# Designed miniproteins, single chains, continued (5), part 64

Each design is a single chain, and the fold is of that chain. pLDDT is the mean over its residues in the fold that is shown.

## One batch from the design tools (miniprotein)

Design m18213
Fold by ESMFold2-Fast:
Structure m18213 (fold): chain A 78 residues (1-78)
Amino acid sequence: SMEEIERLREEIRKLLDRAEELVDNGEPLSKIQAVLREIERKMEELAKLASDEELKEFMAEVTERMRRIAAKLLERLA
C-alpha cells in the first residue's frame, strides 16, 4: 500500500509535468483536458489509500501546480 501510494504520487507528478508541457507548447485544449481528467482520477484513487494528514504536503504541491497550469491557460486564451 505504501508502494502504491508512492507510485500514484509519481504518476500524478509526471501527469502535471505533461500538462505544463502541453500548455507551454500550445497544444489543443482537448489534449490538456484529457491529462487533467487523468490527474483527477489518480487523485481520487490516492484519496482512498491515504489520510488527509498523510497527503497534506502533496495536496499543497498539486494545488499550487494546478493553479499555475490554470493561470498559463488563462494567459494563452487572452
Scores: mean pLDDT 86

Design m18214
Fold by ESMFold2-Fast:
Structure m18214 (fold): chain A 92 residues (1-92)
Amino acid sequence: MDSIIQQTLDISRQLSGTGDPGAIRGASYMVMGVISFQRGNYQQSIRYFDQAISILQQTIQTTTDPDVIQLSQQGIQTVQQLRDISQQQLQS
């Protein structure tokens, strides 16, 4: 879990560094999702992660920057893993 959290935060920092508005917004929701996850607010973390995925998918479709595309794809993958873990935490 900690390594996936660290990877997600590292990717979010890189996305913010691109200057792309979609990448920055997606990164912000990734960070909010991680904060909610670390606080045990799994339902809230899933909502933030779903918003991050949606924004990053839209960013991939609208950008021509290959670095933004690659980082967005990596962000979606790590966020999907944290979303799956969050879902499992909600199961008894």
Scores: mean pLDDT 88

Design m18215
Fold by ESMFold2-Fast:
Structure m18215 (fold): chain A 67 residues (1-67)
Amino acid sequence: SAAQRAEVTEHLRSLGITDPAEIERLTAEALAFAEGLQRGLGLTPEQALAVALDALEIDLEAERKRA
C-alpha cells in the first residue's frame, strides 16, 4: 500500500540512503518480502513489514562490513 511504501522509504532515509533508484529498489524488495511472509507464515501486515525492515537493516549492515 502507499502507506507501507512511505514507511519503508522513510526507514531507508533514516539509514542514510539518499539515491532515489536504490530507495525504490529496496522498498520494492522489502514489500515483496513482507507479502511473502504474510502468505507463507500467516503474519499480519504490520508483523510482516517489521520483520522485512529488520532483515533489510541486517543486509545493509552486512554489506557495510564487507566494504
Scores: mean pLDDT 78

Design m18216
Fold by ESMFold2-Fast:
Structure m18216 (fold): chain A 90 residues (1-90)
Amino acid sequence: MLTPEEQRIYEEELEAGLAAGLSEELAELGARVSAKVTPLAEEAGIPAESVRSRYGVEVTIAVLTELEERGSPLVEEIKKKVKEVLEEAK
């Protein structure tokens, strides 16, 4: 279950992913990753906006590695779509 702060980040990132043409499942995955990373980085003194553009990639790589070890067919699609979303954020 998400905290109110994580829920806010999740909703913002979910909307961004859906607007970029991701499926609901892929948008939710990216939003959940961002929701968990952003509050932890803020506790470390890093602004939320900096985390969303920079640390989301690293956390996504960790999630993709775990899914790849599990043999998930979504690994390549997630890699491609997340990269496209992050590149548009420039």
Scores: mean pLDDT 60

Design m18217
Fold by ESMFold2-Fast:
Structure m18217 (fold): chain A 90 residues (1-90)
Amino acid sequence: NPIEEDKELIEKAWELVPDPNEPAYARLAALYDKEAAELFRELAELGSRGEQFSPEALEYLSKAREAIENGDWKEALEYLKKAKELVENR
């Protein structure tokens, strides 16, 4: 069931980037762009393991959310990839 699978990814993404005023945008990205959903999940898992996000990584996460709000899933995906790179390389 894709909805049940994506629910856990969305919940983990909200642990990473909690903005209760914009839950629909993150859910839309997770449902329509599986690669973006996987990146949200990976970033949430890194955060849950005690990894700290640098100011630069948080900036790219903010840009990703803005792109999601504008419906630019491809641009959002690129920003999510950049945020993950910064978290992993610290």
Scores: mean pLDDT 60

Design m18218
Fold by ESMFold2-Fast:
Structure m18218 (fold): chain A 61 residues (1-61)
Amino acid sequence: EERQRVARGIGLVLRGIGDLITGALEGDEEKRKEGEKILREGAKLLGLPLPKISGKAGEIS
């Protein structure tokens, strides 16, 4: 079961990177933000530490 969660996390990280690059190249800020959100969701599934951003609460939820 945890194996499946890790696989999903990796998939989300790769998807997020793809969306981030596409958004940057096309100047599509919405897609870039979506890619960043997906990347962070993948990091959460993988149990990776996320940086805390002061003054900016809840970047995604």
Scores: mean pLDDT 71

Design m18219
Fold by ESMFold2-Fast:
Structure m18219 (fold): chain A 61 residues (1-61)
Amino acid sequence: SKEAEKAFLKRMLEIYRELQALGIKPIDKKNQEFVAFLEKLAETYEKDEDAALALYREYLG
């Protein structure tokens, strides 16, 4: 369901924030681009969960 997808996305972003707080940094451009996407996704999620889910789905293709 849409609610289950949002819950999964929330948990994924929580895990990402925890790893970020530990100072884990990407070392290559592809990983840096992915981290930039996760930052945008997290910021979008705080403002609009539906927009964040749409952004995530667009990224997956």
Scores: mean pLDDT 75

Design m18220
Fold by ESMFold2-Fast:
Structure m18220 (fold): chain A 91 residues (1-91)
Amino acid sequence: MPSREEIDLIAEATLLQIQAVVLSSGIENKSIDELKEDLKKFKELRTQAENLLSRAQALGHAEAVRAAQDTIDLINESIKKIEEHIKKLEE
């Protein structure tokens, strides 16, 4: 059974994933300025996810490491989508 701390790390990863999904919704209806503010928020979420990955790796908890890595991958995909949408709006 995972430790309480590993469960808490997985829960933190899940919350970051939910926040990333919410920020990714409705991008088509946002202004360039709103998208740039969302991009700043995604970069902050990425820093939090990277810190969580480091904590999970230090503890050797494979499931927490996977959850943190999946979260980073999701955030990076969201950042790419926001950046691509900003480029389309600047055309």
Scores: mean pLDDT 83

Design m18221
Fold by ESMFold2-Fast:
Structure m18221 (fold): chain A 79 residues (1-79)
Amino acid sequence: MSVVELVKAAVDDLTKRLLEAGRQLGVVEEKEVKIYIKSDANLEEGAEAVKKALEAARKAYEDMLTKGEGVARLEVVVE
């Protein structure tokens, strides 16, 4: 797989876990969080994108638990 495909797979898995957590908590409102990556991204750039996705997922989960905010759907945007 390309680096972009690996990042997309990781972000899709994170989104699935966030949506399931939201479902268990009765949260149905969704907001989109974009994760940017270059089409020619190398492994270091891919790792940085995954790190940003993990931080976004953590914040979204925390906000959902503490503020009752909607579930975040993470979307990979290829530039």
Scores: mean pLDDT 77

Design m18222
Fold by ESMFold2-Fast:
Structure m18222 (fold): chain A 74 residues (1-74)
Amino acid sequence: EEVKEQLEKKLAELAAKGDSDAIRAQVDAVIAAHGALSDAQRQQMLTYASTQRYLDENPEAKKELEELSKKIEE
């Protein structure tokens, strides 16, 4: 349970670090093209895109996330 809380906190931190005007614009463009999504769905897409962007640019952060994910499955 503590490991799950650490993973959730880490994902929030990664999403915040990967957040950029470019990622927000991409998510908004996808939403506009595919129609109305709920605020929750929009936020999930933004969080996912921001996290992926940060992880792609920061391999050490990607390793930390993978280690936390594996600990939950152990």
Scores: mean pLDDT 69

Design m18223
Fold by ESMFold2-Fast:
Structure m18223 (fold): chain A 94 residues (1-94)
Amino acid sequence: MMPQGVLELVRAGLASVKARHPELRGVDEAAVIALFEELAAQHDWDLRAVGEELGIDPNSQDPNDFELFFAGLAVKAAHPELSLAEAGELARRL
């Protein structure tokens, strides 16, 4: 079960991404939440490791990397055929 604070964080991050990137407005929130929960579970809730799969620097405190994290998840949810690394790279180009 996803902790409530983490669920609220995912929802807030996705809402921010959808506000800035109109092309991602159609992305299903439930699909992004399910993807995040699956990835977090695969890494024993080491969110740093999840960020590394998306090509995000786990030592970065840049707010843009936080937005990029959720943009990458949204791209992956919209384009299941892409790898996480490819989805993260595409998100960087938005």
Scores: mean pLDDT 75

Design m18224
Fold by ESMFold2-Fast:
Structure m18224 (fold): chain A 78 residues (1-78)
Amino acid sequence: MLDEAIEIEERRVELDYKAEKYSDDPELMQEIGREYLRFFEEELPRLHRLIAQSDKPVTEIYEELAKRRKELRKKLEE
């Protein structure tokens, strides 16, 4: 469960990073926009389902996801 949730959150971080990096490229931004739509339609509902089905406190799950977001963002910027 948690590993799958982390993977989904990491894909969001990568999309956010690409959107920030290529914000001045209309063609790439349109493509990134399509990736966001797919993410919201397919990945985000799956993430919510994984969290809802977990026996762990929601706070612990969000703390781990926040930690992984920070680690990946730092790696992408370095």
Scores: mean pLDDT 80

Design m18225
Fold by ESMFold2-Fast:
Structure m18225 (fold): chain A 61 residues (1-61)
Amino acid sequence: SSEYSAAIDLLAQWARELREQQPEISPQEMRDALVARARASGLPEAVVALLETLLDREVAA
């Protein structure tokens, strides 16, 4: 799969881990934590920007 597809799968795994550790985590806190983790993991900035757009849609919904 593309780097983007792999990043989406990784993001889903991190989101599950964060919810298990912090059941009361807000959508905004989840978004900020996932974006920070993606940047820290060395994902390309173009991929991180795309993930931010997806997560921002989830927070806005």
Scores: mean pLDDT 78

Design m18226
Fold by ESMFold2-Fast:
Structure m18226 (fold): chain A 64 residues (1-64)
Amino acid sequence: MEAAAEALKKGGLDEKSAESAAKALVEAANDPHGLQAVGGAAVADGGVPREYAEEAIRAAVKEA
């Protein structure tokens, strides 16, 4: 979770939003559609650059 949250924070999310999104990514780690949906929401709604959203997804999959 920490690595995924750090990537989202680098992308411009505040600490609480990054932590919540990182938890959702870890919970969705075995569901590729869920992972893409959470990552896509961080880009579209949170303004996170796609490269940081992808870094967060990779970190969440590694931790799950």
Scores: mean pLDDT 73

Design m18227
Fold by ESMFold2-Fast:
Structure m18227 (fold): chain A 88 residues (1-88)
Amino acid sequence: SKLEAARNAAGLAIKVLEEKKDDPEQAARTASGLLRAAVEANKEGGASPEIIKMLEEAEQLARNATPETLDEVIKKVKEVRDALEKEI
């Protein structure tokens, strides 16, 4: 399902952000790309506007992440993953 795909994309984004701390800017760019793909897939799949908004907000934070904001980005993506898990 598209919700499971979105949850998996959020999970991969979290893993990338946490495991690539030696290159946080590249990790953020990779995570942003994963979240952007999840946004597009869920828009095409007719997901709720609330889910799409959460994914878009997480993508924007990841795209604009700095080393100083990285922990807050991880926290936001985890919140999105947890919200998606409750919908499945």
Scores: mean pLDDT 78

Design m18228
Fold by ESMFold2-Fast:
Structure m18228 (fold): chain A 93 residues (1-93)
Amino acid sequence: AAADTARIAELYQKAKELASPEALELFGEAVTAILNGDEDRAIELMEKAVELNVKEGKTEASIAIAEMGYLVAERAGREKVAEHLKSLIEKLK
C-alpha cells in the first residue's frame, strides 16, 4: 500500500508536468470508473487519455498515466483493466 501510493504520487507529478490537461481530466474519470467497478468505461477513458498524449508526441506522459491506472486497478482488484493497461504499457515502450 505505502510503496504503491508513493509510486502513484511520483507518476502523477510526472504526468502533471508532461501530459495535456484534457488527458489528465480523462484519467481522473477513468480512476473513478475503476473504483466504481465500471471496467469497460475505465478502459475506454484510459485509451482516450493515452491516445491524446501519443498524438502530441508525449509518449512518456502516456506511459506514466497507464502505469498509474495499472497500479490503481491492481489495488482495486480490477483484473480486466489491469491486464489491458499492462498490454498498453508494453506497446508504448
Scores: mean pLDDT 81

Design m18229
Fold by ESMFold2-Fast:
Structure m18229 (fold): chain A 75 residues (1-75)
Amino acid sequence: MSKEEALLEAVRHANEAIRAAQAGDDEKVREHMRRFVEALKAAGATDEQILAAGRSLADVTGDPRVLEATEEAVA
């Protein structure tokens, strides 16, 4: 996967995680946040950068599960 393809994949999974959070689908939030983390790692992002992105998404959604799922996927 190219870095550009990996970043586009990360954006796609972030959007799907936001939709899942709004729908109350905890399992889909965890799945898409895991894939978001995998895509960011493929793009060369550090764990600190990924956690910062997960925190920003949690702030936007108002849903702590987004950050919790990001922390689980980074670990």
Scores: mean pLDDT 82

Design m18230
Fold by ESMFold2-Fast:
Parts: C-alpha cells; structure tokens; sequence
Structure m18230 (fold): chain A 95 residues (1-95)
C-alpha cells in the first residue's frame, strides 16, 4: 500500500529528526511539535483515512512555516515530510 508507505516514511523522518533534536538539547516546543507530527503520521499509516492524511499535511505545512519564519535548521526534512504526506493523501483520495 503506497499511501501507508508514504506516511511511514514521513514518520521515520520525523522520528530521526526528533532523536537529533533531543540529543542536542533543543527546545521543548520544537521537540513536542516533531513528536506530534511523528504520532500523526504513524496513526495515518496504521488507520489510513482522508481525514488523518489531511491532519498530517496540515501539521507538515505548519512545521515548514515555523522553521522558515524562525530560520531554524530542518526545513529540508520538513519539506520531505510535507511531500510524503501530500502523496499519501492523494493516494487515499484516489482509492
């Protein structure tokens, strides 16, 4: 299932970034945001639905905007998460 794979890959990117942020003592708000995104993507992979896919896309857009506005590193990872979330959502809508 291509949609499930897309959301799983998005969750894996968020998890890897979350581990990096925790290792370097990043702020709690940023850690919480990546944790929520990972959890949303995992839930979309476990129980695929258009509504869950839409939540992952919205999260990824908010994350990308936050990182861009604050000039925080990780924009490339956030863009990849968004790309995967949008692909997953499109695949769910096509089903």
Amino acid sequence: DEAVRAFREAAEIAEKRLEELKAKGAGEDLINMYQEGRDLALEAARNPSVERGQRVVEYARQLRELLQQSRTPGVEDAERILELAERGLELLRAS
Scores: mean pLDDT 85

Design m18231
Fold by ESMFold2-Fast:
Structure m18231 (fold): chain A 63 residues (1-63)
Amino acid sequence: SQADLLQRIVAVLKRDPARRWSQAEIARAIGVSQTTVSNFMKSLGLKNFGVLDGVDPAAPVAR
């Protein structure tokens, strides 16, 4: 599900919050294809992962 993928992405971002993660780096870290991460970000209207920093990985996708 989208919520499960969001949880995994946020968990990776929290590992090193000072690092500027790319879609390819996130994909490798969570074990999915870069296309999967790109499509997920597109579905959320995201340009980068900065907006996910500090988000509760168990929270709803929408506000």
Scores: mean pLDDT 65

Design m18232
Fold by ESMFold2-Fast:
Structure m18232 (fold): chain A 103 residues (1-103)
Amino acid sequence: MKEAEELYKKGLELEKQGRFDEAASYFWKAGRIYEENGDYEKAAEAYTRAADIYQKFADTGSLLAEIQALFAYGNAARAYEKAGDTEKAEEMRQKAIELENRL
């Protein structure tokens, strides 16, 4: 938990500095550790933040970012489902499907 919280906090600091690629990496790492610890709500929030950053890069033409956003939204959907938030899980699934259809 402490490790994931510190990674998430570092992601927020990097995002404030405009270091979005690094921020996304830290949010992804935080999400993974939250998920491993069974904190599915925080995992979903961290994956969603990473996905939103990757989506912005995808919108500028980065195919790698499009793939990263697809996987991050997919992970967020799974984490929200495990947390019992079926509405947010469906929202994240729809974002992933839209990205998949663009590939």
Scores: mean pLDDT 86

Design m18233
Fold by ESMFold2-Fast:
Structure m18233 (fold): chain A 110 residues (1-110)
Amino acid sequence: SLEVEAASLLSATAVNIAGATATAIIMEKKDKEKGEKLRELADRAAAALTQTIRLFNQDAAAGAKAAEALAELLREMAKEAGKLDPEAENDFRTAYENAELAAKKLKELV
C-alpha cells in the first residue's frame, strides 16, 4: 500500500539522519567545531522527522505537507554539510530523496 511505502521511506530517512549523526561524532574527534555544526544539523533534521511522523499518524494531508517541508530542509542541510564533510552531504542528500518520495506517496493518499 502507498501508506506502507511512505512509512518505509520515512524510516529510510531516519536511517540516513542517524548516519549523519555518526559522521558528526567522528568529525568532532578530528575537528570539534565542524563536528558540532554537523551535529546541530543532524539534531534539527531528527526533530523535523519526528514531527513529520507525528503529523503522518494524525492526518495523511498534514503528513504529506510536513514530509515536503522536511525534504526541502534536508536539501538545504545537504548543501551546508557539503561545506564541512562529503560523507555528511551524502547522508543528508539521500535523506531528502527518501523524504521527497514519501511526500509524493502521501499526496496520492489524499
Scores: mean pLDDT 88

Design m18234
Fold by ESMFold2-Fast:
Structure m18234 (fold): chain A 91 residues (1-91)
Amino acid sequence: MSALKMLEQAKRVVEEKGPLGILELIRYSAELELKHTEDPFDQRLYEVAIRAIREAIELYRKGDYEGALKVLERGIEEVRRLIREQERREA
């Protein structure tokens, strides 16, 4: 699963007020993908996603659902920006 899709799935869990355990599983999956990814660009995307998901988990634990959503939205925008920059370098 891509870093962007992991962030979008984490956002849906928060929007649906889903179990914290699913957010923890998404974080674990992202960390596992980072360990097995050899492409430096993909590693950077997973690092952004892991950071955003970790911060969102801490806010979610405190009942700050709006804060968790804002953190994930920022992570999604950062990943999308990095992808657009990479595409411009390849064009």
Scores: mean pLDDT 86

Design m18235
Fold by ESMFold2-Fast:
Structure m18235 (fold): chain A 79 residues (1-79)
Amino acid sequence: GLQQAAAVAQQLYDAIKPHLSPEAQKKADELLAKLKEAAAAGDREAVQQQINKLVNLIRENTSDADFYAAVAEVERAQG
């Protein structure tokens, strides 16, 4: 569901946050706020757009190794 997608995005951000600059963290916080608003509104297209923007921001502002480690942490948390 959309709320689960928002929760997964939050978990990814929480895992990668220590590897992001303060400027990248601020941008990610803004994207996560928009994502949560879209999920609450039931706007699936807006949720997908904000997830894509967040993933792009993270990938542009961290190493592939740190990104994949964060993804593995989220997958482990989901079971």
Scores: mean pLDDT 85

Design m18236
Fold by ESMFold2-Fast:
Structure m18236 (fold): chain A 89 residues (1-89)
Amino acid sequence: PATIVTPKITAKDEKEAKELKELAEKMREAAAQGDVASARELLEKMSELDPAVKEAYEALLKAGMSERAALQMTADDVIERMEEILKEM
């Protein structure tokens, strides 16, 4: 197991944190169903809010994860991070 250094995913404000969480939940669901195309579209929308989301996904791919697994893991990481941010606001 390699230590994967991913960029820190952040949100500008509470509205952005809620939007990122909603998009990430949809991306996780799409990836779990094998709908990689829809998951990628959601990833691109999230990356418009924070480029670190796409960088985290690319880091997981470089670590040898499958595209579906990397999309799902990226979504889970965003959900967890946004929940932390929203709790501290």
Scores: mean pLDDT 79

Design m18237
Fold by ESMFold2-Fast:
Structure m18237 (fold): chain A 81 residues (1-81)
Amino acid sequence: SAEERERLLRELEDAQAYYTAKAQAYAGVDDVLAALYQQIASTLGRLARDIRANRLTLDELRAQIDAINQQLAAFAKQLAA
């Protein structure tokens, strides 16, 4: 629905702002963390633009979110090692 799409867009834009702030907080302190958060923020921003432009299906969106979750899980394993 249009209402569900607008809610999803808001969530993506809020998440982009969150990870942008995280990237800025770690800049010059931990460049690896800063770069990771910046990459996530950039990906979320691109997804929001693609949804607004009607260039991304819901299945493609789910696949991209799954990829981000896998990237975050892999990073968590590196921090635990």
Scores: mean pLDDT 77

Design m18238
Fold by ESMFold2-Fast:
Structure m18238 (fold): chain A 100 residues (1-100)
Amino acid sequence: MEKKKEELLEMMYERIKILYEMAKLVENKDYEAGRELSEKYKEFAKEFMAKVAEFEEEYGPEEVMELTLKALEIFLKENPDAPKELLEQFEELKKELEKL
């Protein structure tokens, strides 16, 4: 159980990191590097979606949301200069979990 949670949490963190790096490349108008990163992300996204589906089937969507929130919290603590959009996404997910 714990190993599956750790694996998915690490993948969620990596997904946030990749998307953040991709956003930075677009902001800096480095569209070629952004395109290359996007192509590499497709393979990661396929594996990530499969792991999310497996975890959700075993533990439910609430646990997936909780791990997503935790990954965002860790990323924001390590990256205090992260975009405002990520902080807003964290607050939105936290509210959705409180609704469940």
Scores: mean pLDDT 77

Design m18239
Fold by ESMFold2-Fast:
Structure m18239 (fold): chain A 95 residues (1-95)
Amino acid sequence: MTVLVTGVSTEAGARAGAEKAKELGADKVIAASRSKDLAALFQGAKIISEVSGAEIIGMARVNDLEEAIKLAKLFGADYLITVSPAGEVVEIIEL
């Protein structure tokens, strides 16, 4: 099962997304962020890999939720998870 986690611009957000991806049984994760800080995105992807145990198959900067949904569908993701910088799961979209 593949999931896209968007909003991974903070450690708290990345951990929340990782825990939810693990709970859903994700084997593969795409990490996405609106942040222009690519180092923060790479750190978020690393946290997601370590916490969820899933393989990171992609990392992307996205401008908005609509772009994240299009990217998730392109990679055949089953779910999109949106996280806040504070570490809240904001939304889960089945695709």
Scores: mean pLDDT 85

Design m18240
Fold by ESMFold2-Fast:
Structure m18240 (fold): chain A 87 residues (1-87)
Amino acid sequence: MEAYVKAVEAVLKALLLEIQDRLSPEQLAQFSALAGATLERLKRARTAEEALAIFREFLDQLVAQGLISEAERARALARAEAALKAV
């Protein structure tokens, strides 16, 4: 659903603004690739719960790759929950 893609894209942009100044070009490329794949999966999401699960997997991958902290993951997840609830 386009509304879920837009909601998560806004959260992704906010997260990128928080972290972009500390990421290397290679880390930015990793983030962009994972974000793109996640947004494509979100186009097929039918529910807010499914969209949130897809975004959570994305955040888990970012933490696993050392691109974000657990605190940044928690904030991004909370923002996504609020944004998806508003759809």
Scores: mean pLDDT 84

Design m18241
Fold by ESMFold2-Fast:
Structure m18241 (fold): chain A 94 residues (1-94)
Amino acid sequence: SEEEKEKLIEEIIELLKELIEKAGPDRVKQMLTEEGRKRAALDITEVLIEVTELVEKGEEEKAKELLYRRLSIDELKQAKELVEEVLRKVEEEG
């Protein structure tokens, strides 16, 4: 549903904001690339890297629009799981 898609996008943006605050945007992009490679999800990772750059610039509405246009609901679920795994690894490092 559209509501499910919007909820997933909001959750991904909030997770990326937390990641950027904890690790910085360059490290986030590196870790997203490494995790995407492990999951054979580099296409999803390319979108998440662009979204990370938009979030860093404060362009959250453009970031949400990009996720909405580029990713299906199933791909957004994969993106969320990928971002959650990266956050887990960042938190384990302190």
Scores: mean pLDDT 87

Design m18242
Fold by ESMFold2-Fast:
Structure m18242 (fold): chain A 88 residues (1-88)
Amino acid sequence: MKEKEELLKRSQALADRAARAVTTLAENGHLDTAISVLEKAIEEAKKLSPEGAILVADRVIQAARDVGHKEVAEHAESLRKKIEEELK
């Protein structure tokens, strides 16, 4: 029980850091680097839990949509679908 709560909390912290880093890079025109950071964050979140990986993807999708970076949001949505397929 405690272990699951700790993993979720760590995943939330990773999601917040990933969303900030990805949106900042995209705003500065570094779209390729932003996508790379997103992929790396999801990979790290998968090591914590599948739920954590989905949470990171959802956080980045929302942040990217809020600032108007459609390309980043679409890539994050693609990665989220991949994670959902792996859970079936």
Scores: mean pLDDT 81

Design m18243
Fold by ESMFold2-Fast:
Structure m18243 (fold): chain A 59 residues (1-59)
Amino acid sequence: SAELERAFAEAAREVHADPSLNEAQRVRVLSQLQENRGRYATADELRADARRLMAAARA
């Protein structure tokens, strides 16, 4: 859906813009988000998982 496409693009921009992530961490987050792309039913679900993945990468 267009909403999911926009949410994915927003999440990707947030990952690229996050100064707390190094390049390897960004690649990992984006790869996982891309692999899970077909599993999200809503934009909110995608955004929540993107936040979780970024937090996990920083841990």
Scores: mean pLDDT 85

Design m18244
Fold by ESMFold2-Fast:
Structure m18244 (fold): chain A 57 residues (1-57)
Amino acid sequence: SHMEEVIERSIASALEAVRSGSISEELALDLLYHELKEKYGEEAAERAVRRFRELLS
C-alpha cells in the first residue's frame, strides 16, 4: 500500500542518515516516530521505530 511504501522509505532514509553520520540514532528515532505518528498514528509509528531499531542494531 502507499502507506507501507512511505513508511519503508522513511525508515530507509533514517537508516542512511544514521549510517552516514549525518544524525544520531536518538535524533533519527525521535524524528521518525513523530513524523509517522502525525501521518499514520501511534501504532504505525511504534512499528516503524521497532523495525528501525532491529535494522540498525
Scores: mean pLDDT 85

Design m18245
Fold by ESMFold2-Fast:
Structure m18245 (fold): chain A 92 residues (1-92)
Amino acid sequence: MITVEAARVTVRVIENAPNDLTKQVLLGIIVQNIDELIEWLKKASDEVIEAFLVPLLRLAKKYLPKSQYERLKNAILDALPEEVRKRLEEAL
């Protein structure tokens, strides 16, 4: 079970990683587990989704190759309700 705290720890670990390569590896693990992330997001509250996804997508845009970033972003946006998607897009 992925908790709110586990999601926050994941983002913090990526943000505090010692170099760009480590950040890319950690973000790549999330991309490889995208289906599991989507299933978790369907069960998460809007506040948890925004607190997790805004920093995650900003990190992904900065550190991932464009193809992996687009795959992650599109899968997330396609899975979210319209109101959450709009708020997320405004926060980016």
Scores: mean pLDDT 76

Design m18246
Fold by ESMFold2-Fast:
Structure m18246 (fold): chain A 88 residues (1-88)
Amino acid sequence: MEEFEKELNRGVAELALATLAAVSDGIGRKVLQAVLDSETPEEARKLAEKIPGVTKEAADYAGKARESLLEGNPKEAVEYARKAIELA
């Protein structure tokens, strides 16, 4: 069941990103919250870009993290989220 596996992996990605947000500082937490609260990759990028101190590169990675989450790729979502925090 392709749909079930995608939803399961999306849930795993959401949990992983929420856990990363819980242990992140103020800016990193806000970037991860933008990823988690957005419905689309473009929305995640725009919300991250509005956070003071976040670079355009960091915002682009926030968008990629949301895309990977929606595609059900937990490992890629976490990788892009970590890059977003690093570049913020």
Scores: mean pLDDT 82

Design m18247
Fold by ESMFold2-Fast:
Structure m18247 (fold): chain A 81 residues (1-81)
Amino acid sequence: GMTSLTIPFESEDKKIRGAAYLELVDGVWRGRIIYEENGKLHSKPFESTETDVAALKERLKEELKKLLGQDVILGEAVPGL
């Protein structure tokens, strides 16, 4: 199974782009949401126990909506190393 995932995202207004970098550790997806806004780099922790990638993406989308104050579009989850 996949042990690392990169999930890219873009804000609805297309002004903010970033990705979540996640690693599966002891049954929990752990990592960071990294994005740039107004020339500043932001890095926020993210954690989820969702085993289904679609459910994991839904949780990430809700967290991103809270962080950015707007809707987001998630790209395809890419297996990482």
Scores: mean pLDDT 84

